# Designed miniproteins, single chains, continued (3): the designs that were tried, part 66

Each design is a single chain, and the fold is of that chain. pLDDT is the mean over its residues in the fold that is shown.

## One batch from the design tools (miniprotein)

Design m10283
Fold by ESMFold2-Fast:
Structure m10283 (fold): chain A 64 residues (1-64)
Amino acid sequence: MSAEEAVAAGRQGVNDALREGTKAGKPIEAGKKAKEHLDQTYEDLLAAGLSEEEARRAVARAGP
């Protein structure tokens, strides 16, 4: 998996979680799922060879 693929997947997961949570009237649950997607993206970026600082910057770009 490339770093760009990991960021794109994380961003999509966050958007889907927020959309579904808003429709269900469960914004706290939506936020928890979005955080899980961002945490996974961070680990995927580290596995792709990014430094902790680079991975954190990329996760910030993927989040809302």
Scores: mean pLDDT 75

Design m10284
Fold by ESMFold2-Fast:
Structure m10284 (fold): chain A 90 residues (1-90)
Amino acid sequence: MPSAEQQERLRRLLAEIKELARNRAPPEKIKELARELLRVATDEELRLLAEGIIGLAERWEATDDPEEQERIRESILVVVDTALGVLDAL
């Protein structure tokens, strides 16, 4: 299980990713934070969710369709909320 300090770091990274997605920040920044989350996370479920965020951010960078970009952004928010729930259960 992650330490209290490590859990707080993971929570801060997730909160930053959520804020960037809400503010429609460049997907490159979301991808950078999600890579950091993946490096820090030791729980398999959190690591899979971090990989999911990276994949969504890469799809957001690859598309010029505004409707697809909004669907990806909403998906990132859902994955982050799921990851926060997983972290709170650890």
Scores: mean pLDDT 85

Design m10285
Fold by ESMFold2-Fast:
Structure m10285 (fold): chain A 65 residues (1-65)
Amino acid sequence: DSLTEKGRELAKEGRYGEALRYYGQAIGLDPQNWEAWENMGEVLEKLGLTDQAQGLFEKSRELRE
C-alpha cells in the first residue's frame, strides 16, 4: 500500500507527525492493514506514547492471525 510505504519513509526520516497522518489514512481506507497499525505503534513508541502504542500492536497482532 502506497500510503503505508510513504508513512514508513517519513518515519525513517524522523518526520513522525507526517508518518502518523499517512498511517491514519491507510487505516481509514483499509482497517485490516496490520502493517499500518504496527508501524503507527512504532512511531508512538518513539514519541514516548507507549501505552497507546501497545493498543495498536495488539490490533496488528489480531489482524495478522
Scores: mean pLDDT 84

Design m10286
Fold by ESMFold2-Fast:
Structure m10286 (fold): chain A 74 residues (1-74)
Amino acid sequence: AATPAELAKLIREVAEKRGYKLSPEQKELLDKAIETDDIDYLAKALVAMRNEDPEKAGEILREVVAELQARGAA
């Protein structure tokens, strides 16, 4: 399984790729998760994303799972 830092990085990449606009707070929390590998920052980022737009948050997470599967299927 991916680390919290790897997941946070993929969430950032997928959001950018899809043109989803992360808030400054969401970006800061994801960046902290990347820097510290701390699941608490990742959890806070996901909560903030779901509170802002649950549908887009769900789509981003589904694409992160698909990307992890693609990378792991090599």
Scores: mean pLDDT 80

Design m10287
Fold by ESMFold2-Fast:
Structure m10287 (fold): chain A 73 residues (1-73)
Amino acid sequence: MKEAEELAEQAVNLLLSIFEGKISEEEKKEIYEEFLKMFKEGASNEEIARKLAEYAKKLGDEATAEELEEALK
Protein backbone atom coordinates (compact mmCIF):
# COMPACT_ATOMS: atom_id res chain seq x y z
CA MET A 1 0.00 0.00 0.00
CA LYS A 2 2.67 2.57 0.98
CA GLU A 3 4.65 1.72 -2.18
CA ALA A 4 1.61 2.49 -4.39
CA GLU A 5 1.13 5.83 -2.59
CA GLU A 6 4.82 6.73 -3.04
CA LEU A 7 4.76 5.83 -6.76
CA ALA A 8 1.57 7.85 -7.31
CA GLU A 9 3.18 10.85 -5.56
CA GLN A 10 6.29 10.47 -7.74
CA ALA A 11 4.14 10.45 -10.91
CA VAL A 12 2.41 13.68 -9.81
CA ASN A 13 5.77 15.29 -8.92
CA LEU A 14 7.18 14.34 -12.33
CA LEU A 15 4.29 16.09 -14.10
CA LEU A 16 4.60 19.09 -11.74
CA SER A 17 8.33 19.43 -12.58
CA ILE A 18 7.49 19.54 -16.32
CA PHE A 19 4.30 21.64 -16.08
CA GLU A 20 5.11 23.96 -13.17
CA GLY A 21 2.27 26.44 -12.67
CA LYS A 22 -0.08 24.71 -15.16
CA ILE A 23 -1.57 22.09 -12.80
CA SER A 24 -4.18 23.14 -10.21
CA GLU A 25 -4.53 21.60 -6.72
CA GLU A 26 -7.74 19.86 -7.85
CA GLU A 27 -5.99 18.46 -10.94
CA LYS A 28 -3.03 17.27 -8.80
CA LYS A 29 -5.48 15.33 -6.61
CA GLU A 30 -7.20 13.81 -9.66
CA ILE A 31 -3.86 12.71 -11.17
CA TYR A 32 -2.72 11.30 -7.80
CA GLU A 33 -5.95 9.30 -7.35
CA GLU A 34 -5.77 7.93 -10.91
CA PHE A 35 -2.17 6.70 -10.52
CA LEU A 36 -2.84 5.40 -7.00
CA LYS A 37 -5.75 3.33 -8.38
CA MET A 38 -3.59 2.01 -11.23
CA PHE A 39 -0.74 0.99 -8.89
CA LYS A 40 -3.17 -0.67 -6.45
CA GLU A 41 -4.73 -2.62 -9.36
CA GLY A 42 -1.28 -3.89 -10.41
CA ALA A 43 -0.85 -1.79 -13.54
CA SER A 44 2.35 -2.52 -15.50
CA ASN A 45 5.17 0.00 -15.97
CA GLU A 46 4.02 0.30 -19.60
CA GLU A 47 0.46 1.20 -18.53
CA ILE A 48 1.81 3.80 -16.06
CA ALA A 49 4.12 5.35 -18.70
CA ARG A 50 1.22 5.47 -21.19
CA LYS A 51 -0.93 7.28 -18.61
CA LEU A 52 1.89 9.77 -17.96
CA ALA A 53 2.11 10.38 -21.74
CA GLU A 54 -1.68 10.93 -21.86
CA TYR A 55 -1.49 13.59 -19.13
CA ALA A 56 1.55 15.26 -20.74
CA LYS A 57 -0.36 15.51 -24.04
CA LYS A 58 -3.47 16.84 -22.25
CA LEU A 59 -1.31 19.54 -20.59
CA GLY A 60 0.02 20.63 -24.02
CA ASP A 61 3.49 19.05 -24.17
CA GLU A 62 3.31 16.78 -27.22
CA ALA A 63 7.12 16.27 -27.25
CA THR A 64 7.18 14.83 -23.71
CA ALA A 65 4.08 12.75 -24.48
CA GLU A 66 5.74 11.30 -27.61
CA GLU A 67 8.96 10.51 -25.68
CA LEU A 68 6.99 8.65 -22.99
CA GLU A 69 4.95 6.78 -25.62
CA GLU A 70 8.13 5.81 -27.55
CA ALA A 71 9.57 4.37 -24.30
CA LEU A 72 6.69 1.82 -24.42
CA LYS A 73 7.54 0.54 -27.92
Scores: mean pLDDT 72

Design m10288
Fold by ESMFold2-Fast:
Structure m10288 (fold): chain A 79 residues (1-79)
Amino acid sequence: DAALEAALQELGRALRPRVQELIARAEAGDAEALRELADLLRERLRLLNAMSPENEAIIEAIRAAATVEDLRALEAELE
């Protein structure tokens, strides 16, 4: 698990600026940025253990998310 934790920490740090950029663009109405943000959150959940019942519900919510506010709430749950 140490290797997985290190990889997740590094990935989180590397992706943080991009996630913030995508949120800002999505808030400006960029549908492409909203989709990319949703995809990044789904991939992060898969990497962190998406097979738990709780994470399955979050993944489904990400898939259904239509607004930046919904995605921000889901990102907070992953932190």
Scores: mean pLDDT 64

Design m10289
Fold by ESMFold2-Fast:
Structure m10289 (fold): chain A 98 residues (1-98)
Amino acid sequence: MPPLLTEQWSLEETVELLKRIVQEALRRGLRSISLEEARRILLEHFRDELSDLEIEALLTELRVMDVDRDGRLSIQELIDYLRSLGVEVTEAELRTPR
């Protein structure tokens, strides 16, 4: 898939952002996230790192991944997307047992 956000963002930065979104959703006991929940996670954890424009760009890309067009992204869809970027990741690894 093409890289998310602007050309200044590396594949590694995109992967890290997506991993953090999935980790926060799993920590909250969510099996899917709405775009509003994704926005809240980004604002809560990345406000100092991401501009409003970069947050909107990422949310636009996440909206394209909503195959069911229900306004929600499943955790499985997000993990499958990470794997499509060449990242060998599982839900268990993202849950980080602590």
Scores: mean pLDDT 69

Design m10290
Fold by ESMFold2-Fast:
Structure m10290 (fold): chain A 70 residues (1-70)
Amino acid sequence: KEELIEKYKEAIKVLEDAKKTGNYREAAQKIAELGLGDAEGVEKFLKTYGKEGIDNVIEALKKRIEELKK
């Protein structure tokens, strides 16, 4: 439970950095290292949906963190 919350927090940081740098490949690799997705699939998603897609994922992760704290 605690480990999963930390992974989601790290994923949010990675996604916020991706919004600033546009380095979707690096972000996708970091998300894959956290066990939260496939690097190729994540990179394709980030390239396709850009900032809007990233904002939606960050919102979803924040909601999941709050659910896990209950």
Scores: mean pLDDT 81

Design m10291
Fold by ESMFold2-Fast:
Structure m10291 (fold): chain A 60 residues (1-60)
Amino acid sequence: MTVNAPNGGAAASAAMAAKDLGELVGWTAGPTSGSVTAGSEEAYEAAKKAVEQTASSPPA
């Protein structure tokens, strides 16, 4: 299960969330994109929420 991220920062946050649950399969971070692959539904949901939280932060 893969979560797409708008940048490397969001991907890193999602990867940490998935890793905290012990179900991080893999992740990538690019200058304008990133992705996180989770091995379970719980890790996928955590990663997705981390991306959404990062994307919802004020542009600064």
Scores: mean pLDDT 77

Design m10292
Fold by ESMFold2-Fast:
Order: C-alpha cells, then sequence, then structure tokens
Structure m10292 (fold): chain A 70 residues (1-70)
C-alpha cells in the first residue's frame, strides 16, 4: 500500500511528464495509473524498490522510457 508521501511524489512526476509529453495526461488519469503501467512493464519489485528509496529521478527515467515506446 502506498503512503500519502509516495502518492504525492508520483503525482509530481506525472505533472512534470505531462509538460514534456502531452500524451501522458491522456494515458495516465492519476498517479495510480502511472504506477500500474510502470509495474506492468518494468516489474513490480523494481518499481517498489525505487518508491521505497524515494528515487524520483529513476522513476522519472522509467516513465520517460515507457512514454517513448508509446
Amino acid sequence: MLTPEQLAALQAILDELAKEFPQAAAIFRDAHDLLKALAAYFGSDRVRALLENFDAEALRALAREWLARY
């Protein structure tokens, strides 16, 4: 279960990505959609480890890689 702080961090990443990739707002309704997409593509264990370490830079890098393939 995500903490409120982890959800806020993911939402901030999504807001930043929407500026760089306008299609992100159409694909991801919220931080939960982003988390689900990253976990499905890169693996739940990897994404969980990045969230537990609050590695926002690595999470943004994964999200950019995912969007570049769309």
Scores: mean pLDDT 77

Design m10293
Fold by ESMFold2-Fast:
Structure m10293 (fold): chain A 103 residues (1-103)
Amino acid sequence: AEAPPVDLDLILDALITGLELGALSPKDLANYVYSMLLKAGVKEEEAKKIYEEIEKSPLAEAYRKTAEILEELAENTPDPELAEKARKAAELLREQAAAAEAA
């Protein structure tokens, strides 16, 4: 099912806020990705597989994997505002990954 753009936009806004606060665990990232993939029409089985992969990843790797998924969503969405939010979230995720590696 194709998700309404407003729902995906709200999930991205929540993710960006969490990233700016610097408080997201791999499980939190997995939950955001799972919700976004379902809203983007990805099958539950595939979304669950990605969820489990991110949840079990080291923190820096979880941030990088989440960034890659958001970059793909930005490229595939016809909504330029949603694409820009996804790119911003991906950039913040890559910054958090670099910070986690430097710690």
Scores: mean pLDDT 79

Design m10294
Fold by ESMFold2-Fast:
Structure m10294 (fold): chain A 67 residues (1-67)
Amino acid sequence: STVTVTIEVEAVAPTEEEARERALETADRVEAAIEAAGGRVLSRELRVEPDGDLYRAVVTLTAELPA
């Protein structure tokens, strides 16, 4: 039996490139933790947008975990 979860990883930085890099680094660690727990990542989506004077990067992970 499995459960499906959605996890959002956010990073905010002064540049789009830095925000993207930070979010992806954290997402890679989260994916590794999911797999170590016996789960599997089904999809990964990255979105970056301006957030006032900063940039916000969001990685959306959809995964299934053992129930």
Scores: mean pLDDT 88

Design m10295
Fold by ESMFold2-Fast:
Structure m10295 (fold): chain A 73 residues (1-73)
Amino acid sequence: SKMVRDIGDEAVKKLLDAAKAVPALKKELEQAAGQVTYLTGLGAGGTPDEGLRLAKEALEIADAALAKAKAAQ
């Protein structure tokens, strides 16, 4: 699904931008970006219900990592 990939791409962009802003968390933010890419890639290749579930899981991972980055700024 293009929607699942678009959600993943936007989340990855935010995580990588945060990694540039917070070098101390760069590795953790890059790992979160990799996990988002993996989950949304699986979701794009699966059923619509599976895609939605995996996109939600990816966003929860991204939101947690971004919250840590925001607290460190």
Scores: mean pLDDT 83

Design m10296
Fold by ESMFold2-Fast:
Structure m10296 (fold): chain A 73 residues (1-73)
Amino acid sequence: SPEEGAKEAEEKMKEAEKIAKEADVSELAKELAIGVAALLGAVGITLAKKGYAEEAIRLGEKAVEAAKKGLAA
């Protein structure tokens, strides 16, 4: 359902945020990564509510990947 897709997207976004918070990088880089994760979370929830649950989940997966890659530099 759209609500279940939104929940899964939220869980992926929280994972991305946790990766950002735990990274040993500059405060600005952490804040930027957290802000991006929050923005993608809002977009994912909106997509799921409009019936694009699979797209919301995929966006969440990409957010996690982006957080890992961005914070590995």
Scores: mean pLDDT 70

Design m10297
Fold by ESMFold2-Fast:
Structure m10297 (fold): chain A 90 residues (1-90)
Amino acid sequence: MSAEEVSRAVQAKAALLAAEEGLDIPPEDVEAAREAAEEVLAKMTEEQKKLVEEAAKHVLEAYKALYEEKDREKALEHFKKAQELAKKAL
């Protein structure tokens, strides 16, 4: 599995989680994210899927920190954590 595939899965999962929490994600982007997530996740082990899901949750928390809380330091820490989890999924 490539770093690019893991990155796509994390971003796709983050978009799906954002839509579930009521963030204004266009329906077209939600459908595209679902298809991308299903394609990549189908190739992953259960351990890799858990790491991707945890990384995606941190990306979502980073966006909330940036746009809702306006806390750039908190956002940066969540982005760093997401990157570390994504690397472990390789």
Scores: mean pLDDT 78

Design m10298
Fold by ESMFold2-Fast:
Structure m10298 (fold): chain A 57 residues (1-57)
Amino acid sequence: MSPLQRALADMSMLLLKAIVEGRRDLAAEIAAAIAEVQAAGDAALAEERLRELEARV
């Protein structure tokens, strides 16, 4: 599994957690970050976004 794929998988798990916990604004931000990372295809950006989101969950 590539670093980019791993980061996207971890972000998807954070998204699921935010949805289950009813944190709608956080869920929207995570979904937007996933879309940005998929469009860029940059593993370093993915890891940075993941760290930011983990701090907020």
Scores: mean pLDDT 83

Design m10299
Fold by ESMFold2-Fast:
Structure m10299 (fold): chain A 66 residues (1-66)
Amino acid sequence: STEEAAERFREALIAAGMSEEEAERAVRNLLDAGVSGEALERAAEMIEAGMDPTLAGAYAVILGQE
């Protein structure tokens, strides 16, 4: 679900060194941009694998939009 994907993405951001507030803001910004739960899940996997959080977020926007 989008909720589970958003939670996983938030957790990945925090694990990568982002504060809880920054991570929540990043998740909110991506959801407001229309990014799908599937794209957020993919981005979380990328961050967990060691990808830069900013780059992973950019990929989520590209994959999650029309």
Scores: mean pLDDT 80

Design m10300
Fold by ESMFold2-Fast:
Formats: sequence, C-alpha cells, structure tokens
Structure m10300 (fold): chain A 85 residues (1-85)
Amino acid sequence: EEEIERLKKFLEQAIKDLEDTYNRLKAEGKPKEEIIRELKIQHDIYLALLDIYSYISDPETRKVIEEMKKKLEEHYQKLIEEVNK
C-alpha cells in the first residue's frame, strides 16, 4: 500500500530526527532537563501527526499506525534512558 510505505518512511524520519536532536543537544552540552524537554516535544508532535493519520485512515492502516506509535515510543524511551545515564 502506498499509504503504508509513506507511513514507514515517516516513522524512519521521526526516529532519525529524535536521535539527531539528542546527539546535537548532547554535543552542545545542554543540561539533561533541556534534552529531555526537547525530545518530549518532538515525540509529542510525531504522535499527534500519527493520530491525525489514524483518524482519517481505514481500519487496516489504523492498526499499522498503532504499531508505528509503539515503535516510536520504544525508541523515545531508549533515548530518555541514555540521557539519564
């Protein structure tokens, strides 16, 4: 499905953006609280976009979006754990 392929690329980009933001802020010597805040904002924005896509999607695509939200959450949590080390 064209829609599913587009969503997969969106997820890959979202994960990359979170990782790039973490690496950039860490390299700039930003405090842990600021890094966590920025990552949370990006994660919340991506989740909101996925929720909008889910709302307008058929039931099959909606299930794919829910799995994507789970994968994004898992990656986000790993970055938060890394910040707290």
Scores: mean pLDDT 85

Design m10301
Fold by ESMFold2-Fast:
Structure m10301 (fold): chain A 89 residues (1-89)
Amino acid sequence: MSVDEFKAEMRAEIDRLLEQAIARIDANPEKAEKVKAISVTSIAITAAGMVFDWELQNPDASQQEIDEVAAEANRLVREAVRRLDAYLA
């Protein structure tokens, strides 16, 4: 899988998890902060797992490509946190 393909797949997965988190918050407003905390942890673990799986499946990847996918994962996790913070504001 190319770096661009991976970035697109990771964005799609994180966006799906974010939509699930929002739906869960809407269904459980009294537990919104707890749902947010658990969802943030889940998104971070999923992103880290996807980066690790990409590294294992791309043994010819350069260090620059590995750093780029890791940086995108961190960026998308931070974006998801900001979107959840904004939703609860």
Scores: mean pLDDT 88

Design m10302
Fold by ESMFold2-Fast:
Structure m10302 (fold): chain A 89 residues (1-89)
Amino acid sequence: SEMEKKLEEAEKKGEELKKKDEALGNATEAKGIAEIILEDDKEQVEEAKKRIEEFLETGKENKEATTEALEGLAEDLRESVKKIIEKKK
């Protein structure tokens, strides 16, 4: 499906950026995945985007914790997209 292709593209773009900056790569993947679900869960998407920006700005004091938090957020958003795809079948 179109959503599955967008999910793969977001993951690939995030993976390429992770090689240079792991936190930025995870944030980019999370943002890309969040945009996929925007029409289905606008509140969750807006909260996810705000959290990503907050982690990138305030988490500079602990880059490892920020990277792990962003990875977890990307995983949660990925599962949300999979559930939306299943519902639209």
Scores: mean pLDDT 71

Design m10303
Fold by ESMFold2-Fast:
Structure m10303 (fold): chain A 74 residues (1-74)
Amino acid sequence: SAEIEALNQQMLDIARQATQQRADLLAEGNKLAASLGDKGAELLAEYQRKANDFVQAASDQIQALQDQRAAVAA
């Protein structure tokens, strides 16, 4: 029970951090795009890629923790 609760909390923490970091990266990318005119589009695309990579890494971590939780529950 306590181990499963800890794993659930860790997964929630990773999801919250990923959501916040995605939002921060997209906000920074949009800010740079607005300030740099024609060069801004390329930078926005770069920050969008970084945001997507971060979400994918977080998803992979959550999957590993879900597998660990299943093993503990068995």
Scores: mean pLDDT 86

Design m10304
Fold by ESMFold2-Fast:
Parts: structure tokens; sequence; C-alpha cells
Structure m10304 (fold): chain A 65 residues (1-65)
């Protein structure tokens, strides 16, 4: 495809890995809901959001093969 795009399997693997990492971190007050390929996340603080962003980046790096 002309635009760069993750395969459906890669998106599923990334979504699952992100959910697992979010559960592992368990920051207080963080809630998430998975809707297909979308993860809705609610966090009470900027610090929690930054931890989530770092976990996303790390997980994405591990999934690059």
Amino acid sequence: ALPAKLSPEEREALTKALVEKLEQLKPEGVNFTVEGDTIAVSTPTRESAEELAAAVAETAAKLRG
C-alpha cells in the first residue's frame, strides 16, 4: 500500500501487548476500554500518561521484527 500501515495482525498484537503492559503498570485511577483496534484510556495524572507513553514506545519497539 502507498501509505505506511501496520498489518491487521500487527495491530492486534500491539493492542494486546499494550493492554497487558497497562495492566502490569496498574497506575491508580487508570481505566481502559478496548473497542476493536482502539484503546480508550483514562488517567488521573500527567505522570501516569507519561508512563503509558513510554510503555507504548517500548512495546512497539519489541514488535518490530
Scores: mean pLDDT 61

Design m10305
Fold by ESMFold2-Fast:
Structure m10305 (fold): chain A 85 residues (1-85)
Amino acid sequence: MEAGLALLRRPLDQAVALYRQTLTAPPDQVPALVAQADQLIADAQAVVDSLWPHLPPPTRALLRAMIDDARAIAAALLAERAAKE
């Protein structure tokens, strides 16, 4: 259980860091950073999906909230970058 949370937390934190890096990156580097961050979130979602049938409802809610929070932060950071252009 705690190993599963660690598997999600680290890539989601890395994804958020990459999205934050787009705020200061040159425009030509932004697509690569976004692609890497999107892949990390997609990989985390795939892990959750594979574990989903075996998880109790409170754990499902927690893992879903972690991914939803990361996606919300990503959207906010990308919107901030768009506003600077």
Scores: mean pLDDT 79

Design m10306
Fold by ESMFold2-Fast:
Structure m10306 (fold): chain A 77 residues (1-77)
Amino acid sequence: MEEEKELKEYKERLERYEKENPVEITLTAEDYEFDEEDLEHIRFSLYGYELKEGKRIVGVDIEVKDGKLTKVEIKAE
């Protein structure tokens, strides 16, 4: 339940920031090892997110091999 609370607070802050400032989405996978929990957080954070052109993220496909991120594909409509 703590993760839902943190994510809700993060979304509220992000919505306020977006209304006052334009936000650019940049996803950088540096030297970070991803596990299944990290992938769930990324999918949850991005799914339904509204982009500047009125498009929304409707699909996220993420592949990980040996804890390393190998593919990220984001679909927006």
Scores: mean pLDDT 58

Design m10307
Fold by ESMFold2-Fast:
Structure m10307 (fold): chain A 68 residues (1-68)
Amino acid sequence: TEAELRALEERLANADDFSLAKTENPEVREAIRHAALGIDVAAADFLSQHSPLSERARALAERGRELL
């Protein structure tokens, strides 16, 4: 699960770099970004309750919610 948490941390840190690369419509780009971040935040929040890394996962979920 640490590898999973690290992957989520990297995705959240780079959300603007990859998810929007191929779309021209700003409304569609924002919808994709929001959906991707929402999924990653939900995963981090789940890990905060079901992982030995709960503190890191909780902090990540809080940061992700601020980006939504």
Scores: mean pLDDT 65

Design m10308
Fold by ESMFold2-Fast:
Structure m10308 (fold): chain A 58 residues (1-58)
Amino acid sequence: SLPSVEEARANITRLLEETPFTRADVGQLLGLDRAAAERASLDELARLAVEKRREMAR
């Protein structure tokens, strides 16, 4: 099942705490350029993550 925006936000926060990934790295993985990714809020990244996951999961 696909995560909710709240769950995606929690997952991104944990990723940032437990790995060397930065907010910019997460944003780029979701299709943003680095500058946009650095400015993106966790909520924006969480929304993008849910959208991308939905597309990949069919």
Scores: mean pLDDT 76

Design m10309
Fold by ESMFold2-Fast:
Structure m10309 (fold): chain A 71 residues (1-71)
Amino acid sequence: DALVQEALQMVEDGVSKEELEKRLEELEEKALNSPPDSDERLAVIILKTVLDNPDVTAEQLQEGLKDLLEE
């Protein structure tokens, strides 16, 4: 889950909206060629969620991911 951890770290570090959008574009290209349950698609979901809800914290995202990443 390196891509998921990277996305969460970017949120925690307060990376700019411009940098988040740039990373999202890079990951979207990879996600199009990846399975629907891939780390690339999960990272895209995280970044889209943050861009839609800029007040969301990394902790809140981790809590939300527990339902999606069911162990």
Scores: mean pLDDT 74

Design m10310
Fold by ESMFold2-Fast:
Structure m10310 (fold): chain A 88 residues (1-88)
Amino acid sequence: LEEAYNALMERLDKALKKYEEEKDLEAQQILYLAKIILLKILKDNYRSEDLDKITEEANKGIEQIKNNVSKELLEKLKEELKKLEEEL
């Protein structure tokens, strides 16, 4: 389970690096949101059968972020992710 999450996080990190290079602010916000959601689920006894639901939530998150794309929101998402990682 942790291996599956780590593999998905690695894919998200590779995508983030690409979109940071391309300066795609919207894509970056969506990927940070996805990482935040995954960490929250992992902390609450995640199961692999939830992967499809996580994918659907990520797609919905993409649409929501399109309505509020900003550098300030991106920085907030980065800080939220960092806080969650530090809290274990």
Scores: mean pLDDT 71

Design m10311
Fold by ESMFold2-Fast:
Structure m10311 (fold): chain A 97 residues (1-97)
Amino acid sequence: GPSVTLADVSTKVGETVTITATASNLPDTDVLIELYIRKEGTDEWTKIGEAVVPGSNPVATFSFTPTEEGVYELRAVATWVENGKAVQAEGTGTLTV
């Protein structure tokens, strides 16, 4: 079935890291991939990127430069259309700074 994966990544304050979201087993269509981040111990997600990518196994890459040390949860949401209805798959990962 459809899935989304995020690799765990690490970096240092002020150093840019590349975050890769991979969606798999989708219908061959345009897919919106949105990337969100939140710091451990907080409830608010901040959107840090989006991309529209085609295909059954689309890959989206995002750049992020942290300003604060900590552990962050990453969430990628893939949205596409099947039979006239919006469908989603989600994946999570961790950024350690």
Scores: mean pLDDT 88

Design m10312
Fold by ESMFold2-Fast:
Parts: structure tokens; sequence; C-alpha cells
Structure m10312 (fold): chain A 55 residues (1-55)
């Protein structure tokens, strides 16, 4: 899919609000899976979720 951003925009998924990304990640992933969540990891998780949702 060409859209893999939180808002559904064709922008670099690597550029998302850390606060928002973390919030979404926390809702989807349990703290157990967030052992060491960094901006890069959060963005990656969001990207994967967006891809699956578009599938």
Amino acid sequence: EAVDTVTGKPSPAGIVTTSEARRILEERLPPDARAETDEALIIEALRQAAKEDSA
C-alpha cells in the first residue's frame, strides 16, 4: 500500500509524533512487548499495523 502513516498520508512513516506513536503502540502492544521502545521501533510497529489494516 502507498499509505503507511498514522493519518493515512503518503509521507515518510518515520516522521510521526512520538507522543502519538507511543500512544497507539501502547494500545496495540502490551508493555511486555515494549521492552525498549524507541521512536524508530514505534514507527516500525505503526507501519506494520497500517499495512495489515490495508490488507
Scores: mean pLDDT 54

Design m10313
Fold by ESMFold2-Fast:
Structure m10313 (fold): chain A 89 residues (1-89)
Amino acid sequence: SMEELQEQLTELGRKLYELDPELFEKFMAEVNRILKDFAEGKLSLEEALKEIERLTEKFASQITNPEAKKLLQEASELLKELLKLYHES
């Protein structure tokens, strides 16, 4: 299941990059910060999930392309599921 989620996330990321590479790079820089803080124990699971939700809302509000907005929201949901699985491991 973790492998499947990582594969799906990679594919969604590739599609988002094709539509808006600048948005993808900025979004991933913020995501990587959240993931690093979570892995280092600086954020609880609840705090990490809340940060991803806030980040997704912030970026979604700035997107004019509805397909890019949908891909961003789908990537956010997969990231939340990946974090939950990581926490249970």
Scores: mean pLDDT 82

Design m10314
Fold by ESMFold2-Fast:
Structure m10314 (fold): chain A 75 residues (1-75)
Amino acid sequence: SMPSQTSIDVLQVLASFASKLSTEQLNKLANEVTTAADNGDFEKAKEAVKKNTESLPEEDKKAIEKAVTEVLDKG
């Protein structure tokens, strides 16, 4: 199955935050967000971002949530 443009854009945004997350957390976040986005479930995609960033500093958490939300709102 080919990913949607929204999923590709989400992956690009998440890659820009790779230094803030472990490889395992980044892969889990990317998989959960893109799976939800490909199903058109943008609310679930936003929940996946919040859940997988809860251990980060508030500034990094807000930056990632904002960047992903902006991509989802365009799709």
Scores: mean pLDDT 80

Design m10315
Fold by ESMFold2-Fast:
Structure m10315 (fold): chain A 84 residues (1-84)
Amino acid sequence: SMAEKEQLKRQAEANIAGAETAVLMARQALSRPDAKELVRFHVETAEKLAEEALEYAKQAGDEELIKRAEEVRERAREVLREAE
């Protein structure tokens, strides 16, 4: 149904926004020499939210949301690489 697709799109957008916030929190934690565990926590949160957003976006058939979810997942992985 249209209502179901709109709900999926809203969930994808909410999870992308949450993942973006988690990436920001992880980057802020990178500036602190004793915050390695906090960086990992925020990266794991971003990865989970981005993966969930990707599934909602795929179910909704929204190519732009799929791309945005993949992009935020890649950004989370970049933060993890910088921490290592």
Scores: mean pLDDT 89

Design m10316
Fold by ESMFold2-Fast:
Structure m10316 (fold): chain A 89 residues (1-89)
Amino acid sequence: AMAEKRKKIAEEVAKLVQKYSGAARKFLETLADSPLVSEEDRKAIREALEGKVPENPLAPASAIILATQLGVVSKEDGEKARKIELEAA
C-alpha cells in the first residue's frame, strides 16, 4: 500500500540521518534552524535528527543530497537519498 511504502521510505531516511556526526550532523541541524527553509521542512529534518519517522521524507532526503554536494556526506548516501526522493515524489 502507498501508506506502507511512504512509512518505509521515511524510516530509511531517519536511519540514514541518525548515523551522521560531526560536520554532516551540524549541517543538517543548521538547515533545521534556517529561516530560508520552510517550517514544515525544518520540522521534518528535526524529526529525522531526533530518530523519529518524519511525516515528510522529501525534506530530509533533499538535505542529505545538498550535504553530499557540499562534500560533508558520502556520494553513496547521496545516491540513496536521491532514490528516496524519487520514490516519495
Scores: mean pLDDT 81

Design m10317
Fold by ESMFold2-Fast:
Structure m10317 (fold): chain A 74 residues (1-74)
Amino acid sequence: SIEELKEEFERELLRTLLESIRNRASVAELQARMDELRAKFLARVPEEEREAFQAEADRSIAAAVATLEKIRAA
């Protein structure tokens, strides 16, 4: 279902963010990994749900990137 796909995406996003923090990845490296993750999940989303899924994914990615930027700025 789309709900299970959203949950899987959020889990993978959090995992990617935590790994990026642990590995001292740059913001650019995190962004690239998030762009790949978004593309992989969009390929699995039905066409009618893609715009809504992408909008939600973009918000979650922006929040993750902002979190890493704050950690790097401190």
Scores: mean pLDDT 87

Design m10318
Fold by ESMFold2-Fast:
Structure m10318 (fold): chain A 61 residues (1-61)
Amino acid sequence: MIEAIARRLVQQFKAQYPQFSDAQLDALFGRIVDALRRSKNFQEMLLEIGRVIQEVVDEQA
């Protein structure tokens, strides 16, 4: 379940940020999966996902 959510988020991210390589998207998938595994509730999951995505975008800007 967590991996399915992470995969869908990575696909949506790729559509919005097509400049990212498949290797960078694989790394993002791993970071999202790790963040979701550490979260205990839905609110924490949303905050962690948003943080990971923001950090990845900032590093590539």
Scores: mean pLDDT 75

Design m10319
Fold by ESMFold2-Fast:
Structure m10319 (fold): chain A 73 residues (1-73)
Amino acid sequence: EFKELWERIQEALSKLTPEEREEYLKRINEAYKNNDKDGLIKVLTEALRKAGLTPEEAEEIAEKYADYFLSIK
């Protein structure tokens, strides 16, 4: 379930160049530190779109993941 969603995100990120992937992971970690749900969704959506997903697919995955992630306190 949640593991599948994370695996899907990791698979998408692996399609990016190593440099792009590092940059997005850094931004994702910053959103995590700041407990910034909107920032996390924005960064994930941007990264997933860069990996070839449609805007709609990227946003849906990003929102689901952010909701799950922020529920772990």
Scores: mean pLDDT 78

